# Designed miniproteins, single chains, continued (2): the designs that were tried, part 45

Each design is a single chain, and the fold is of that chain. pLDDT is the mean over its residues in the fold that is shown.

## One batch from the design tools (miniprotein)

Design m5642
Fold by ESMFold2-Fast:
Structure m5642 (fold): chain A 100 residues (1-100)
Amino acid sequence: SIEELVEKAKEYEKKGEEALKEGNKKEAAEYFKKAGDLYEKAAELAEKEGKLEEAAELYDKAGELYFKAYELSGDEEYRKKGIELGVKSGLLRIEVALSK
């Protein structure tokens, strides 16, 4: 379910924050990336269920976590993924606005 994916994502966010407190930037980046992946899966499920506003918010959260992973790792693939997720969120918000 969406709720189960979000709860798992929050667990990985906390693990990322703890790794960051310990100075383990690489491990923190990997945890934030895993959290982002789970938020993306939750967004895809919300989109399939027609919950477009919820999907947009979840894509934004996923992108935010990919940008955090990028800042910690320098991995340009994370930056590209963050941009892609932000675009998906923006397009869904446009669709919602046009369907009102």
Scores: mean pLDDT 88

Design m5643
Fold by ESMFold2-Fast:
Formats: structure tokens, sequence, C-alpha cells
Structure m5643 (fold): chain A 67 residues (1-67)
């Protein structure tokens, strides 16, 4: 539901949601042919909040969705 999506986008404290966002981010990067080193992925995974992950997903869709 839209309420669950809004909760994920506004709150970055829930660890369970972070795993789901990481899966979505990796699938998005693979779909757009974006290649990152394992070291870059590890650093992102360790340091990024739910907000950071969601912002990156949005950035990828905005940049790649409108050629």
Amino acid sequence: TQKVINEITSVDTVSENKATLWKLLFETMEAFGIKLSPEEIKNMHRNWSNKDILEKISELYEKKGAP
C-alpha cells in the first residue's frame, strides 16, 4: 500500500526494510547495466541508510528512464 511506501521513504531506522531496498537497488543497477566493484557495493551497503538507498534508486530511474 502507499502508506507502507511512504513509511519506508520517510523513516530510515527499520533494518528489515533496508534489506528489501538493497535487493531493489541491485536489481535496478543490473537492469540498467550498471557495474560496480564489490568494494563499492560493500561500502554502500555498510554506510547507507534506507533514505540513501531509495534516493539512489530514484536517481537511476530518473537518469535512465528518460533518454
Scores: mean pLDDT 64

Design m5644
Fold by ESMFold2-Fast:
Structure m5644 (fold): chain A 60 residues (1-60)
Amino acid sequence: MERFEELLAAAREALAAGDVAAARAHVDQAISLIMSGEVPPTPENLEAAAEAWRAVREAE
């Protein structure tokens, strides 16, 4: 959980700084944690990842 939340926070901070490439890398890592089963695919985790992913895609 902590690593997943840190990755999403890092992605948001990177977007705020204008570093879209770093934000994308952080979101990709967070999604990979869900896909690998390291982070449970709860509605809250899926929504958080989807929100971060949308923010990155809108900034690209």
Scores: mean pLDDT 81

Design m5645
Fold by ESMFold2-Fast:
Structure m5645 (fold): chain A 89 residues (1-89)
Amino acid sequence: MKEAEKLIEEGEKAFKEGRYEEAIEKYREAIELYIKAGDKEGAKKAVENLEKALIALAREKYKDDESKLAAAEAAAKIEGIGLLIDIEL
């Protein structure tokens, strides 16, 4: 799906430029579109990109707070697992 692929490209560009919040938004939109299209492989790849962006954002925001960083990284993994379950349904 061309629209979802474009959102992934925009998210990857934002991620490389350190704009993690924009990357997260683009990846979430791409996941929704892949799910609607029934593209489970595209959706899974978008979830991997989302998880990486969430972890990167957490590391940037909480580099001086190990407890908050650990909680945010765990939350990112939990969100990814939840989305993967939705994709397999």
Scores: mean pLDDT 82

Design m5646
Fold by ESMFold2-Fast:
Structure m5646 (fold): chain A 68 residues (1-68)
Amino acid sequence: SHKEALEKLKEELSKDPRFEAELVGDDTLIITNKGSVESLIGLVLRLIGDYPDFEVSVEGDTIIVRGK
């Protein structure tokens, strides 16, 4: 399910001090970039490739991963 995929992603990101992730409802993960612009771009590209069932959008230092 979308929720299980996002919970696993949140747990993975919790180990990386460059990012802070929060689940909103069952289908949306909000990721805050605490690192460089390069770390933001790198994560966005990985998410687009690895999570094709999710819409990935960026607002400033925040990445929004939402179920399609």
Scores: mean pLDDT 85

Design m5647
Fold by ESMFold2-Fast:
Structure m5647 (fold): chain A 71 residues (1-71)
Amino acid sequence: MRYRAADGLEVEIREVEVDGERLREAVVTTPDGETGSVRVPLEASEEELLAALREHMAAAGLPLGELTRLE
């Protein structure tokens, strides 16, 4: 699943395996190619994952704007 923020940040949601545990990951990519990511358990909702990503990005000084679903 892909989203785009109003400021041009792109967000991709994917499933990953880390240390033998399957998790859901949101990856944000900036227009200049920097990336950030947040992981949550598979049972977390997509909205919970996006909320965690928003909190992480705000703490990093790069707050996410409005997200538009691309698919």
Scores: mean pLDDT 76

Design m5648
Fold by ESMFold2-Fast:
Structure m5648 (fold): chain A 72 residues (1-72)
Amino acid sequence: MVEPSEELLEAGRLAEEALARGDLEAAREHLVRVADLLIEQIRELAKEGKLSEEEAEFMIKRLEEVKEELRA
C-alpha cells in the first residue's frame, strides 16, 4: 500500500478541524492542499513504475477538476 506522507496527513487533519468548526473556506483551502500533495505522490508513483503514466494522468486530471470545484 502507498503510505500517505506526513504533509498529506497534516493537511487532511487541518481540513477536518476546519470542517468541525464550520470554517468552510479554510476547509476548502486545506482540501486543495491535499489534492496538490496527492498529485505529487501520483507523479512519483508513475516515475517509479508503480502506476502507469495513463492511470497517473487520469487521476491527476480528476484531482485538478476537484480543485477547480473547491475554488469556484
Scores: mean pLDDT 79

Design m5649
Fold by ESMFold2-Fast:
Structure m5649 (fold): chain A 71 residues (1-71)
Amino acid sequence: SSALEKLKKEAEEVLKELEELIKAGKYEEAAEKLYELMLKLAKELGDEEALKKLESNKEEYKKKFLEDAEK
């Protein structure tokens, strides 16, 4: 499936970027990249409810990532 292959490639690229950003201590940039990946996944899966929730609570999702990254 082309959609699944596209998602895998995008996820791999984002994960590599996240690893580099986290290692450099750039947690805010890493949170932004992760949030963008979550939006792409919601759109590709057609999950309108998840998409609306992500868009409405962007800062809360980013804060949670930062808290989890410090643990």
Scores: mean pLDDT 76

Design m5650
Fold by ESMFold2-Fast:
Structure m5650 (fold): chain A 81 residues (1-81)
Amino acid sequence: SMDAKAAELYGQFSQHAQLAGQALLQSSDPAAREQAAQHVADANAYLDQMAASGTPEIAKKAAEAKAQLAAAVAELTAAAA
């Protein structure tokens, strides 16, 4: 079902967002920053799949999650500088 597919994509997003956060906490390591960037890209790709294949409500939730991820990444990278 569409709900099951959206839930699975959101699960993948959450997993990569968590890994990005963990890597950003090691921000003194350039390799960890590259890993964080890759996890952010993967998280965004799953949210884009949700938006493309979901209802307008699912697409809106995906866009909100994408904005929240971007804000969290900006705060963590600013705190590391």
Scores: mean pLDDT 82

Design m5651
Fold by ESMFold2-Fast:
Structure m5651 (fold): chain A 67 residues (1-67)
Amino acid sequence: MYVVLRVPKEKVEEIKELVKKHGGRVLSVTDRGDEALVVVEVPEEAVDELKELAKKLGGEVVYEGEP
């Protein structure tokens, strides 16, 4: 499952750690000033946990689905 997240730049590493924990991949990180767009591929089972983490870190889900 592809997920695009917008998170504070300082929180990108926490997102990367969760993705790696679930056997996913970080595909890209784009600097958007004080925030970053993070594109990841994770198992569908990890999507809800990823969304919850993003919200806790002050971020949001921009997109989820196929490439």
Scores: mean pLDDT 81

Design m5652
Fold by ESMFold2-Fast:
Structure m5652 (fold): chain A 55 residues (1-55)
Amino acid sequence: EGVNPSEETILRSRVLRLRLGGESQDNIAERLGISRSTVSRLLREVERDMGVPVA
């Protein structure tokens, strides 16, 4: 992926926060300057790790 490991950790946290705040995946991608595919992937990883439906 086109993101450094440290940035991935930060992005995962930000993506989760925005999603819990009610933002769509498209809006999160636009706000963070990343692809919607990256947002979807990060949310799936968080969902798997936490066991909560956020994707």
Scores: mean pLDDT 73

Design m5653
Fold by ESMFold2-Fast:
Structure m5653 (fold): chain A 67 residues (1-67)
Amino acid sequence: MVEEIAKKLMEEFGLSRELAEKAARLAIEMHKLGYTVEEIADMLMIQYGLSREAARYVAELAKKSLE
């Protein structure tokens, strides 16, 4: 799951592998803890400086991977 989300982030938004993997892990962990897509996106923007579009994309993929 983390690796697949990270690959998509690298392809769609040009993020480094390290940053993409960290963003994917945080999004999955936050979703497991019951945070919303918007809360996850906000945290990714604050922690890793992702654009709102990239942050929402990660949050939505994390949600979908755990549905």
Scores: mean pLDDT 83

Design m5654
Fold by ESMFold2-Fast:
Structure m5654 (fold): chain A 60 residues (1-60)
Amino acid sequence: MAALRERGAAWRARLDARGLSLEQAAQALGISRSTLSRILRGEIAPSPETERRLRVLLGE
């Protein structure tokens, strides 16, 4: 996606709304907290598998 920052910010807001910490979400996705933080800031694109798991975690 061209709008990685906007998507990441939306995902971060959904995680916060669900009461999930970065650590809990990263564990559920099988990635490091640092990697998840960068994905949520739009600094890096998630792999297709990680993106799919994140969408499932967020109820998408």
Scores: mean pLDDT 78

Design m5656
Fold by ESMFold2-Fast:
Structure m5656 (fold): chain A 60 residues (1-60)
Amino acid sequence: MKGIAEAIKDYKPKSKEELAIKKGEILKILEVVDDTHLLVENEKGEKGLVPKEYLKLLKE
């Protein structure tokens, strides 16, 4: 685990690789994929890509 992030707004996935998130959700950062996307895991164990602009980094 690379860190912890909080969703600052809702995100709906546009592809199979992306994860749906809701504002206020706490996510584990597994990997920094590129300059715009993080690979995260939710509390249910579901993994996917989320745009960084939808997340607030809480812990690295």
Scores: mean pLDDT 81

Design m5658
Fold by ESMFold2-Fast:
Structure m5658 (fold): chain A 87 residues (1-87)
Amino acid sequence: EEYKKRVEELVERARELLGEEYAEKLRKVLEEDLALAETFGEAAPLYKEAVLLGAEAYLAAAAGDEERAAELRARAAELAAKAEEIA
């Protein structure tokens, strides 16, 4: 539920910044990545958060906020690394 809402919010922001074609691509990629993340058991929440933060970072960069994009990308990488350590 919560992840589904966050995907919808990210897709809406992508549509506003990058257009409908990109928004639809992002939805598909996020749904596929989140479905894969579900298969990692205890690490699944960390992988899901990393996926969502990575998308937020891309949208921040697209909006011209490179500093925020870098910070979000670093956090996504940290969560993904932690998930790999747990899994």
Scores: mean pLDDT 82

Design m5659
Fold by ESMFold2-Fast:
Structure m5659 (fold): chain A 62 residues (1-62)
Amino acid sequence: MTPEERAQLALDALRKINPELAKLFEEKLAQGYSLEEAMLAVSGKDFDAARQIAEEVARAEA
């Protein structure tokens, strides 16, 4: 899976869970931050949501 595909999957999952976290994630990616840096920003706001998204991405790659 490409980094772009992983970012899109994470963004789609975040939009379903919490649209505000999805906006933060999208803004960080638009500013040129990496997927990992964008996820760190999300985990700072809601660690449980960030963990759930990481597990969804990992499951889709398996």
Scores: mean pLDDT 79

Design m5660
Fold by ESMFold2-Fast:
Structure m5660 (fold): chain A 93 residues (1-93)
Amino acid sequence: KSETLLLIAADALRDLAEYLKTADVEEAKELALKAAEALELLAEELEKLGDEETAEKLREAARRLREAAEAGDKEKQVKILEETAEYLEEKAK
């Protein structure tokens, strides 16, 4: 298990969620879309390492994050980032 990688990703998602609380809607959308791309790249690496379950969850989080970003729903973007960070923290144990 890539515990260190999951914890680094979780920390990055939590930091981004806190930043989005202070960002405007357009800035939040841009950052959320970039985060979705990063989650898909992480999912690809985890799948190569045999963690298909976590990879699937990250791809779903990326899809939800893109939908929230396109809807301009900053509160939902923050919640998705926080939920995904919590999931990764639990998987790292």
Scores: mean pLDDT 86

Design m5661
Fold by ESMFold2-Fast:
Structure m5661 (fold): chain A 56 residues (1-56)
Amino acid sequence: MENEKKKKYEEDLKSGEKMADRAGELVAQRTSPEEAEAARKKALDTIKKHLEESYK
């Protein structure tokens, strides 16, 4: 059971990283690269928090 949760967590984390990268690219088009990096970091941190809560 734990191994299946870990596999799903890793899959969801990879999908979340892709989403954070996409969000950073969209912000970069409208703002500065520094703001895009900050937005990507914030999105990734939010995704990690949600994943940790989901796989408790």
Scores: mean pLDDT 74

Design m5662
Fold by ESMFold2-Fast:
Structure m5662 (fold): chain A 118 residues (1-118)
Amino acid sequence: MTLNERTLEALREAIRELVRLYTEHYDKLSPEVRELLDRALGALTEAYRIVEEALKRNVPIPKELADRLLALAQEVLDIFREYIEGKLTEEQAIERLQAVLDGLDSVIAELRKLLESG
């Protein structure tokens, strides 16, 4: 399995798990946390599309960039779990989700730039 194939499968699993947690705990989420989680799902879905396109075009994704993307996806899941378990306040969850979203935007911009050269 290529790095791109492994990255796609890991992103697919992260998105699936995030959707599962979101549907299971929807009624316990504030509107602000829901909005940030919706944005995180959108960003991860966009990253998935870019990685899938890179795989189709045989454009290698640098390991560092793939590792950062997967770490950010995992961090979204960890923040969500800690929030629903009562380990994070709403303010702490919002702050951490916003930081992860900024990181995802940066990684997505770098991924898009890779496709521009292929």
Scores: mean pLDDT 86

Design m5663
Fold by ESMFold2-Fast:
Structure m5663 (fold): chain A 72 residues (1-72)
Amino acid sequence: TRREAVELLTETGAQLKDADKEVRELIEEAIRAAASGDFERAVELLRKAAELASPEDAKILEETAERIEKLQ
C-alpha cells in the first residue's frame, strides 16, 4: 500500500539522516513518488541514491527498494 511504502521510506530516511544531501534529497523524492502511488519511480530514485551512498547506506537503500518492489 502507499502508506506502507511511505512508512518504509520515512524509516530509511531517518536511518540515513547523516548521509550526503543529494542522497537525502533522492529519498525525499522517493517518498513523494510512493505517496502518489508511483512505486516504480520510488524504486528508481532509491537505486540512484544507493549509487551515491556509502556501501553500508547503499545496502539499506537496496533492501528498501526490494521491499517496495514487492508492493507493486
Scores: mean pLDDT 83

Design m5664
Fold by ESMFold2-Fast:
Structure m5664 (fold): chain A 86 residues (1-86)
Amino acid sequence: SMEERKEELLEKAKLMEEGVNGLLNNEELASLSEELRKEVEEILELVKEARKLIEEGKLEEAEEKLKEAHEKAGEVQKKLAELLKE
């Protein structure tokens, strides 16, 4: 149902927001790269936009925003892993 899809997307958005806030609360991230910090902030904005779209019933658009946020999160994790290996 639409309500079940809305609940699923809201839960995905909540988990992503919690993960992003965890990264933003890491003082080490701010010292490693201003570029990475900006990318993390951009992920948070995408998640916030997705939540707004879910509330408006625009579930397809919300799903696309969460997909963009997930892809950006993967890129940030890759960059962090590369920095930690060097």
Scores: mean pLDDT 78

Design m5666
Fold by ESMFold2-Fast:
Formats: structure tokens, C-alpha cells, sequence
Structure m5666 (fold): chain A 61 residues (1-61)
């Protein structure tokens, strides 16, 4: 998981995304993988990548 994020976003961004996913997983009581997909969806949405954001939102269900 973290290694794939590092390849796509770089090490610093990958660590930040994983940390946000862990916090969300603990708050919502959901699996880390689902939380990570939700975090990725929000980041892609902020970057204007709406189609990619939707894809990750659907994976997080």
C-alpha cells in the first residue's frame, strides 16, 4: 500500500495520505483500505481529477 502510493505521489505525499487514512479509519470504524480510497478520492477531487476521484470513491464503498 504505502510503496504504491510512493510510486504515484512521492514519499512525502504518500506518508501524508496514509496518515489521513489511518485517522479516518479510526474515527469512522472502517477498514484502512476503505479510508485510504476515500482520502485519495478527496485529493483527486481537489486536483480537478473528477473521474479518477469518482473511481476511488466507488472503491471505498
Amino acid sequence: MLEELKKRFGEKVAERLLEKAKELAEKEGIPLESALYRVLSEEFKKAGLDLLALNYELKAK
Scores: mean pLDDT 75

Design m5667
Fold by ESMFold2-Fast:
Structure m5667 (fold): chain A 61 residues (1-61)
Amino acid sequence: SVLEKLEEVGKRLKTLSREEQIELLEKTARELAEVAERTGDPLARLYADLARHEVRQLRAE
């Protein structure tokens, strides 16, 4: 489930502009953080943190 969602997000990122990539990653981070809070899934927490890290890197010009 989490991995399938990440594969879909990864495919979409390749077709998006930088600003759209940031928006998608921020949305993904929020959704995964909610899953982690609700279920305690450590993979959801890890990937939420990684998505937030990627957003910070993309914003650092």
Scores: mean pLDDT 82

Design m5668
Fold by ESMFold2-Fast:
Formats: structure tokens, C-alpha cells, sequence
Structure m5668 (fold): chain A 64 residues (1-64)
């Protein structure tokens, strides 16, 4: 499944507000977006890697 604009906005807002580094797995748990959907948005990113790479990519993809 592809990310919706609402999911992308929620992810970016969460990462912007995060006081500590967030992993892909933690981002999935906090947003309810599956790890598989997040990995499809950023190919080859592992569940234990930093989810902060999604912030820049989602801002570009969804013009946030």
C-alpha cells in the first residue's frame, strides 16, 4: 500500500517534534503505518535504522 498525504503529514510532524532518534519500527508503532509501507516509501531501509530519513523524503514527495 502507498502512503496517504495525511499519513505523511503525521509522520513528518512526529519526527519534527521528536526529542530522541526514532527508528522505523518505533515510527510504525507510533503512527499505525506498517513497517512494510514505510520500507516501500524508502527502499532498503531496515526496521532498526533511523526513521529521520523519511522526513526529508516525505517533505519532497508530498510537498510539505
Amino acid sequence: ASLTRAQAEAIVALLDAAKEPVTVRELSERTGVSVATLQRAVPLLKPDESAHAYEGLLRQRFDL
Scores: mean pLDDT 72

Design m5669
Fold by ESMFold2-Fast:
Structure m5669 (fold): chain A 56 residues (1-56)
Amino acid sequence: EKKKFFEEVKKELEEAAKKGIDELRKKALDIIEKNPEEEVKEFVKEETEKLAREVV
């Protein structure tokens, strides 16, 4: 289940990144707000940083 959740999160962040950096950041914050676990925060932060580098 957790692996499936992280794959879903990654997909959502990738789709948001295609729409731009503001959408990516907004999606990342939404996911963290709904899932305030440390492992989720770390995963979202790393994926968001990686995707932000690709968008710029």
Scores: mean pLDDT 78

Design m5670
Fold by ESMFold2-Fast:
Structure m5670 (fold): chain A 66 residues (1-66)
Amino acid sequence: MQLLVTVKGDTEVEVALVLRLLGDPRVTVTRVGPNKLLVTVKGNEAEANALINELKSDPNVSVTVV
């Protein structure tokens, strides 16, 4: 599953999210634009849904399933 993540914060918010995702073994992260990350989930559907819920709980991000 691939997720498009848009960051709604300053540079510190973006950096914190990138470092968090780079440390997560469930995902591969690619920067696709300013404040935009493509997140590829390596796990099963349950892990993908858990990650989507985690990301959606952050008010500084928008998540779109692609």
Scores: mean pLDDT 80

Design m5671
Fold by ESMFold2-Fast:
Structure m5671 (fold): chain A 82 residues (1-82)
Amino acid sequence: KEKKIEEAKKYIEKAKEYLEKAKKSKDLEEKEEYIKKAEEYLRKAKKYAEEAGDEELIKEVLELEIEIGVEQLELAVEKVLA
């Protein structure tokens, strides 16, 4: 359980880092790449948080999933305008 908590926290941190990189990027291709990396780390974080049964980590993952989803929607709109 404790090892799963540590893995979840590690991947949450990586997902947040890539989400911030995506938000700061002005290049649509680069932004898309960072969003994909954030999604990959989020998926790993979600798996470990669920396996650990840690409610606080699960909530943090779900909040981050929503935030990444919003960034994906904004990217899709920007691609139509570009």
Scores: mean pLDDT 84

Design m5672
Fold by ESMFold2-Fast:
Order: sequence, then structure tokens, then C-alpha cells
Structure m5672 (fold): chain A 70 residues (1-70)
Amino acid sequence: TDRAAELARKAGDYINKAKKAVSEGKPDEAIKYAQKALDYLDELERLSGVDTTEGRAIANEIIKEAEKIK
């Protein structure tokens, strides 16, 4: 569905923003963006049943990296 495609795109966009925030030394911003990505992945899985395991793993890794630089 159009909504599922939109959610997948937004999740990817927020993962990219989170990675950039880590590289810029902005841990709070990185965590915020990674959490947004997880929210979109949760909604995507709920609506479409697609496997979001890889996206979740990436977002959680970003959060761990950001926590180390706080």
C-alpha cells in the first residue's frame, strides 16, 4: 500500500539522519532520529507484516553508538 511504502521511506530517512547526527557528535539528536525510525518500523510491521528485523537492528546500533558519545 501507499502507506506502507511511505512508512518504509520515512524509517530509512530517519536512520540516515540518525547516522549523520552520530558523525556530527550530536548523540541526543541521533537517539531521537533512531527512535523515530523504530516508531515507523513498528507501524510498518503492524500494517503490512513485513520483516523489519534489519532496520530495527541498525536503529538500535545507532542508539548504542550515540549513548557511548554522551
Scores: mean pLDDT 85

Design m5673
Fold by ESMFold2-Fast:
Structure m5673 (fold): chain A 62 residues (1-62)
Amino acid sequence: LSREEVLAALRAAGLTDEQAEKAVDIIEKKGLSVTPEEIAKETGLSLEQAGAAKRAVDLAAR
């Protein structure tokens, strides 16, 4: 997964540019093993939004 592909998936999931950059940093550090809870904690997103973001990234990884 490229950083550009991850950022595009996160933006498609409804994240702001700033939230998407924070989320991509943790995804790059931990890879696809990142949980929705970890994304929510790092970005300040709700668990529902973090879950949607994780799903979008997992789909883009294909």
Scores: mean pLDDT 80

Design m5674
Fold by ESMFold2-Fast:
Structure m5674 (fold): chain A 68 residues (1-68)
Amino acid sequence: MSRAEAEERWREWGKEHPEEMAKQLREAIEQARKALKLASPDDAKKLEEYIQRLEALLKFIEEHKREQ
C-alpha cells in the first residue's frame, strides 16, 4: 500500500473520529518533538518535516471538527 493511500485512509478516518484522531496526532507530535531534541542533524530535518505534516493533518481535522 502506498504512503498516499495510507494518508487518504487516515484523513477519512479522522473525519469520522475527529476527537480520537486529534488526540493521536497531538501525542505523535509530542513524541516527535522529544525525538527532535536528541536527533542528529539529518534525523532532525526528517523529524521537522514529519512534525509539519502531522501539524497540517491536525489543522485539517480541527477545521472539520468545527464544521460539526
Scores: mean pLDDT 74

Design m5675
Fold by ESMFold2-Fast:
Structure m5675 (fold): chain A 69 residues (1-69)
Amino acid sequence: MSPEALRQARIAALERELQLFEQQRDGLLAQMDAWVAQDPSLQPRVDALRAEMERELEALRARLEEARA
């Protein structure tokens, strides 16, 4: 595969990964927020997961920007 074709494939893969991650994160956090409404002791776990998800999104966006450069 040419370097350009490989680069295009990497960009497409990262875009798909980012979209899937955003969909999964939004669904999971919405469900966990509903659970926290019933059991507030889960709040620290939800907060920690949200922070981790934000770090993963930042890393994915950084990789996508690097691949596009």
Scores: mean pLDDT 81

Design m5676
Fold by ESMFold2-Fast:
Structure m5676 (fold): chain A 62 residues (1-62)
Amino acid sequence: SMTPRERILRLIGEILDLIGDIYELEQKLERGEVEDPEAAKKEIEKLEKELEELREELRKLS
């Protein structure tokens, strides 16, 4: 089983990956490289909500 420290590090990794995914999708939107901008904007909103939930979980473990 994971230690509390290992759980924190895993959450940090998940948060960083999610930030990267959001950033990449935002950059593609800015460059007009997305086939469906409306769907991409909704996906960004969904990912941002997931990011906030992970940040709250990390805060609880700190």
Scores: mean pLDDT 86

Design m5677
Fold by ESMFold2-Fast:
Structure m5677 (fold): chain A 101 residues (1-101)
Amino acid sequence: EKIEKLKKLIDEMEKNPTDFATLVVKSDEIVKLLMEEAGLTPQELKEILDLARNEGATVEEIRRRFPKVSRELAELIVRIAKNKNLYETVLTILDILERQA
């Protein structure tokens, strides 16, 4: 259920150019769904995104380090990390969530 919703959101963001307000709203929804589905903290999700974006980590490498993340969820996180605008917006939301905790 949550994974299907995540797939739809990420697919929409990859295929269609969007305004900044829509990007923020959709990125916030993506972050919440990722944290709820995998039981990830903002810090853990930032680490996975950094591995995928800056270290070129594969789905298998992510799952080895974070066993609670399913293959399907790891594939979606890699897709987020490869989309520059989505990656940067998601990181900004995670930084805000860390400060509010």
Scores: mean pLDDT 81

Design m5678
Fold by ESMFold2-Fast:
Structure m5678 (fold): chain A 94 residues (1-94)
Amino acid sequence: MSSDDQNNIQNYRDSSNIVVDMVSGDVQDMNNDPSVSDSQRQQMQDLYNQIVSIANNINNMVNNNSPVSDVENQYNQLMDVWDQFIRIRRQIDS
């Protein structure tokens, strides 16, 4: 793998881990908010579990020197799930 490919893969991993940390904080805040509905809690928990699962897959792919394109595809999927999470979070904050 090229040095540029390796740097891109490391950036995808690091960004994925940052997303997990941010989303973990949001879930903790939501669990402490009595105004959040059970349906909203379940939706955010399901999306959080998906984000963690994809981030773990990215970490495993990086450790196994997977192709950059495969890591990028997982990262794009993580970004789509995170966008869904943000939309639900914004609805709660509205």
Scores: mean pLDDT 85

Design m5679
Fold by ESMFold2-Fast:
Structure m5679 (fold): chain A 83 residues (1-83)
Amino acid sequence: MGEEGLREELAELGRLALETAREAVERGEKLSEAQVTALLLMAGAALAGGDLETAKETVEELVKLHPEDETLKKLLEELEKKL
């Protein structure tokens, strides 16, 4: 069924977002606002696919890159409450 395939694709988007965020942290590369937004959208897709842990880990990595971003910290807190 198409929705099961879509759910798997949404989870894969979340994994790609997590890998991208981790790579940026390891390289010490600053992400642009547009890049952060794109990764958050991919993490949101993982949530829609049921992969809450990948979404949480993606936001955790983004908080490491932007530790003064209160929006990212609030998103992390909300995701932790769902686990």
Scores: mean pLDDT 78

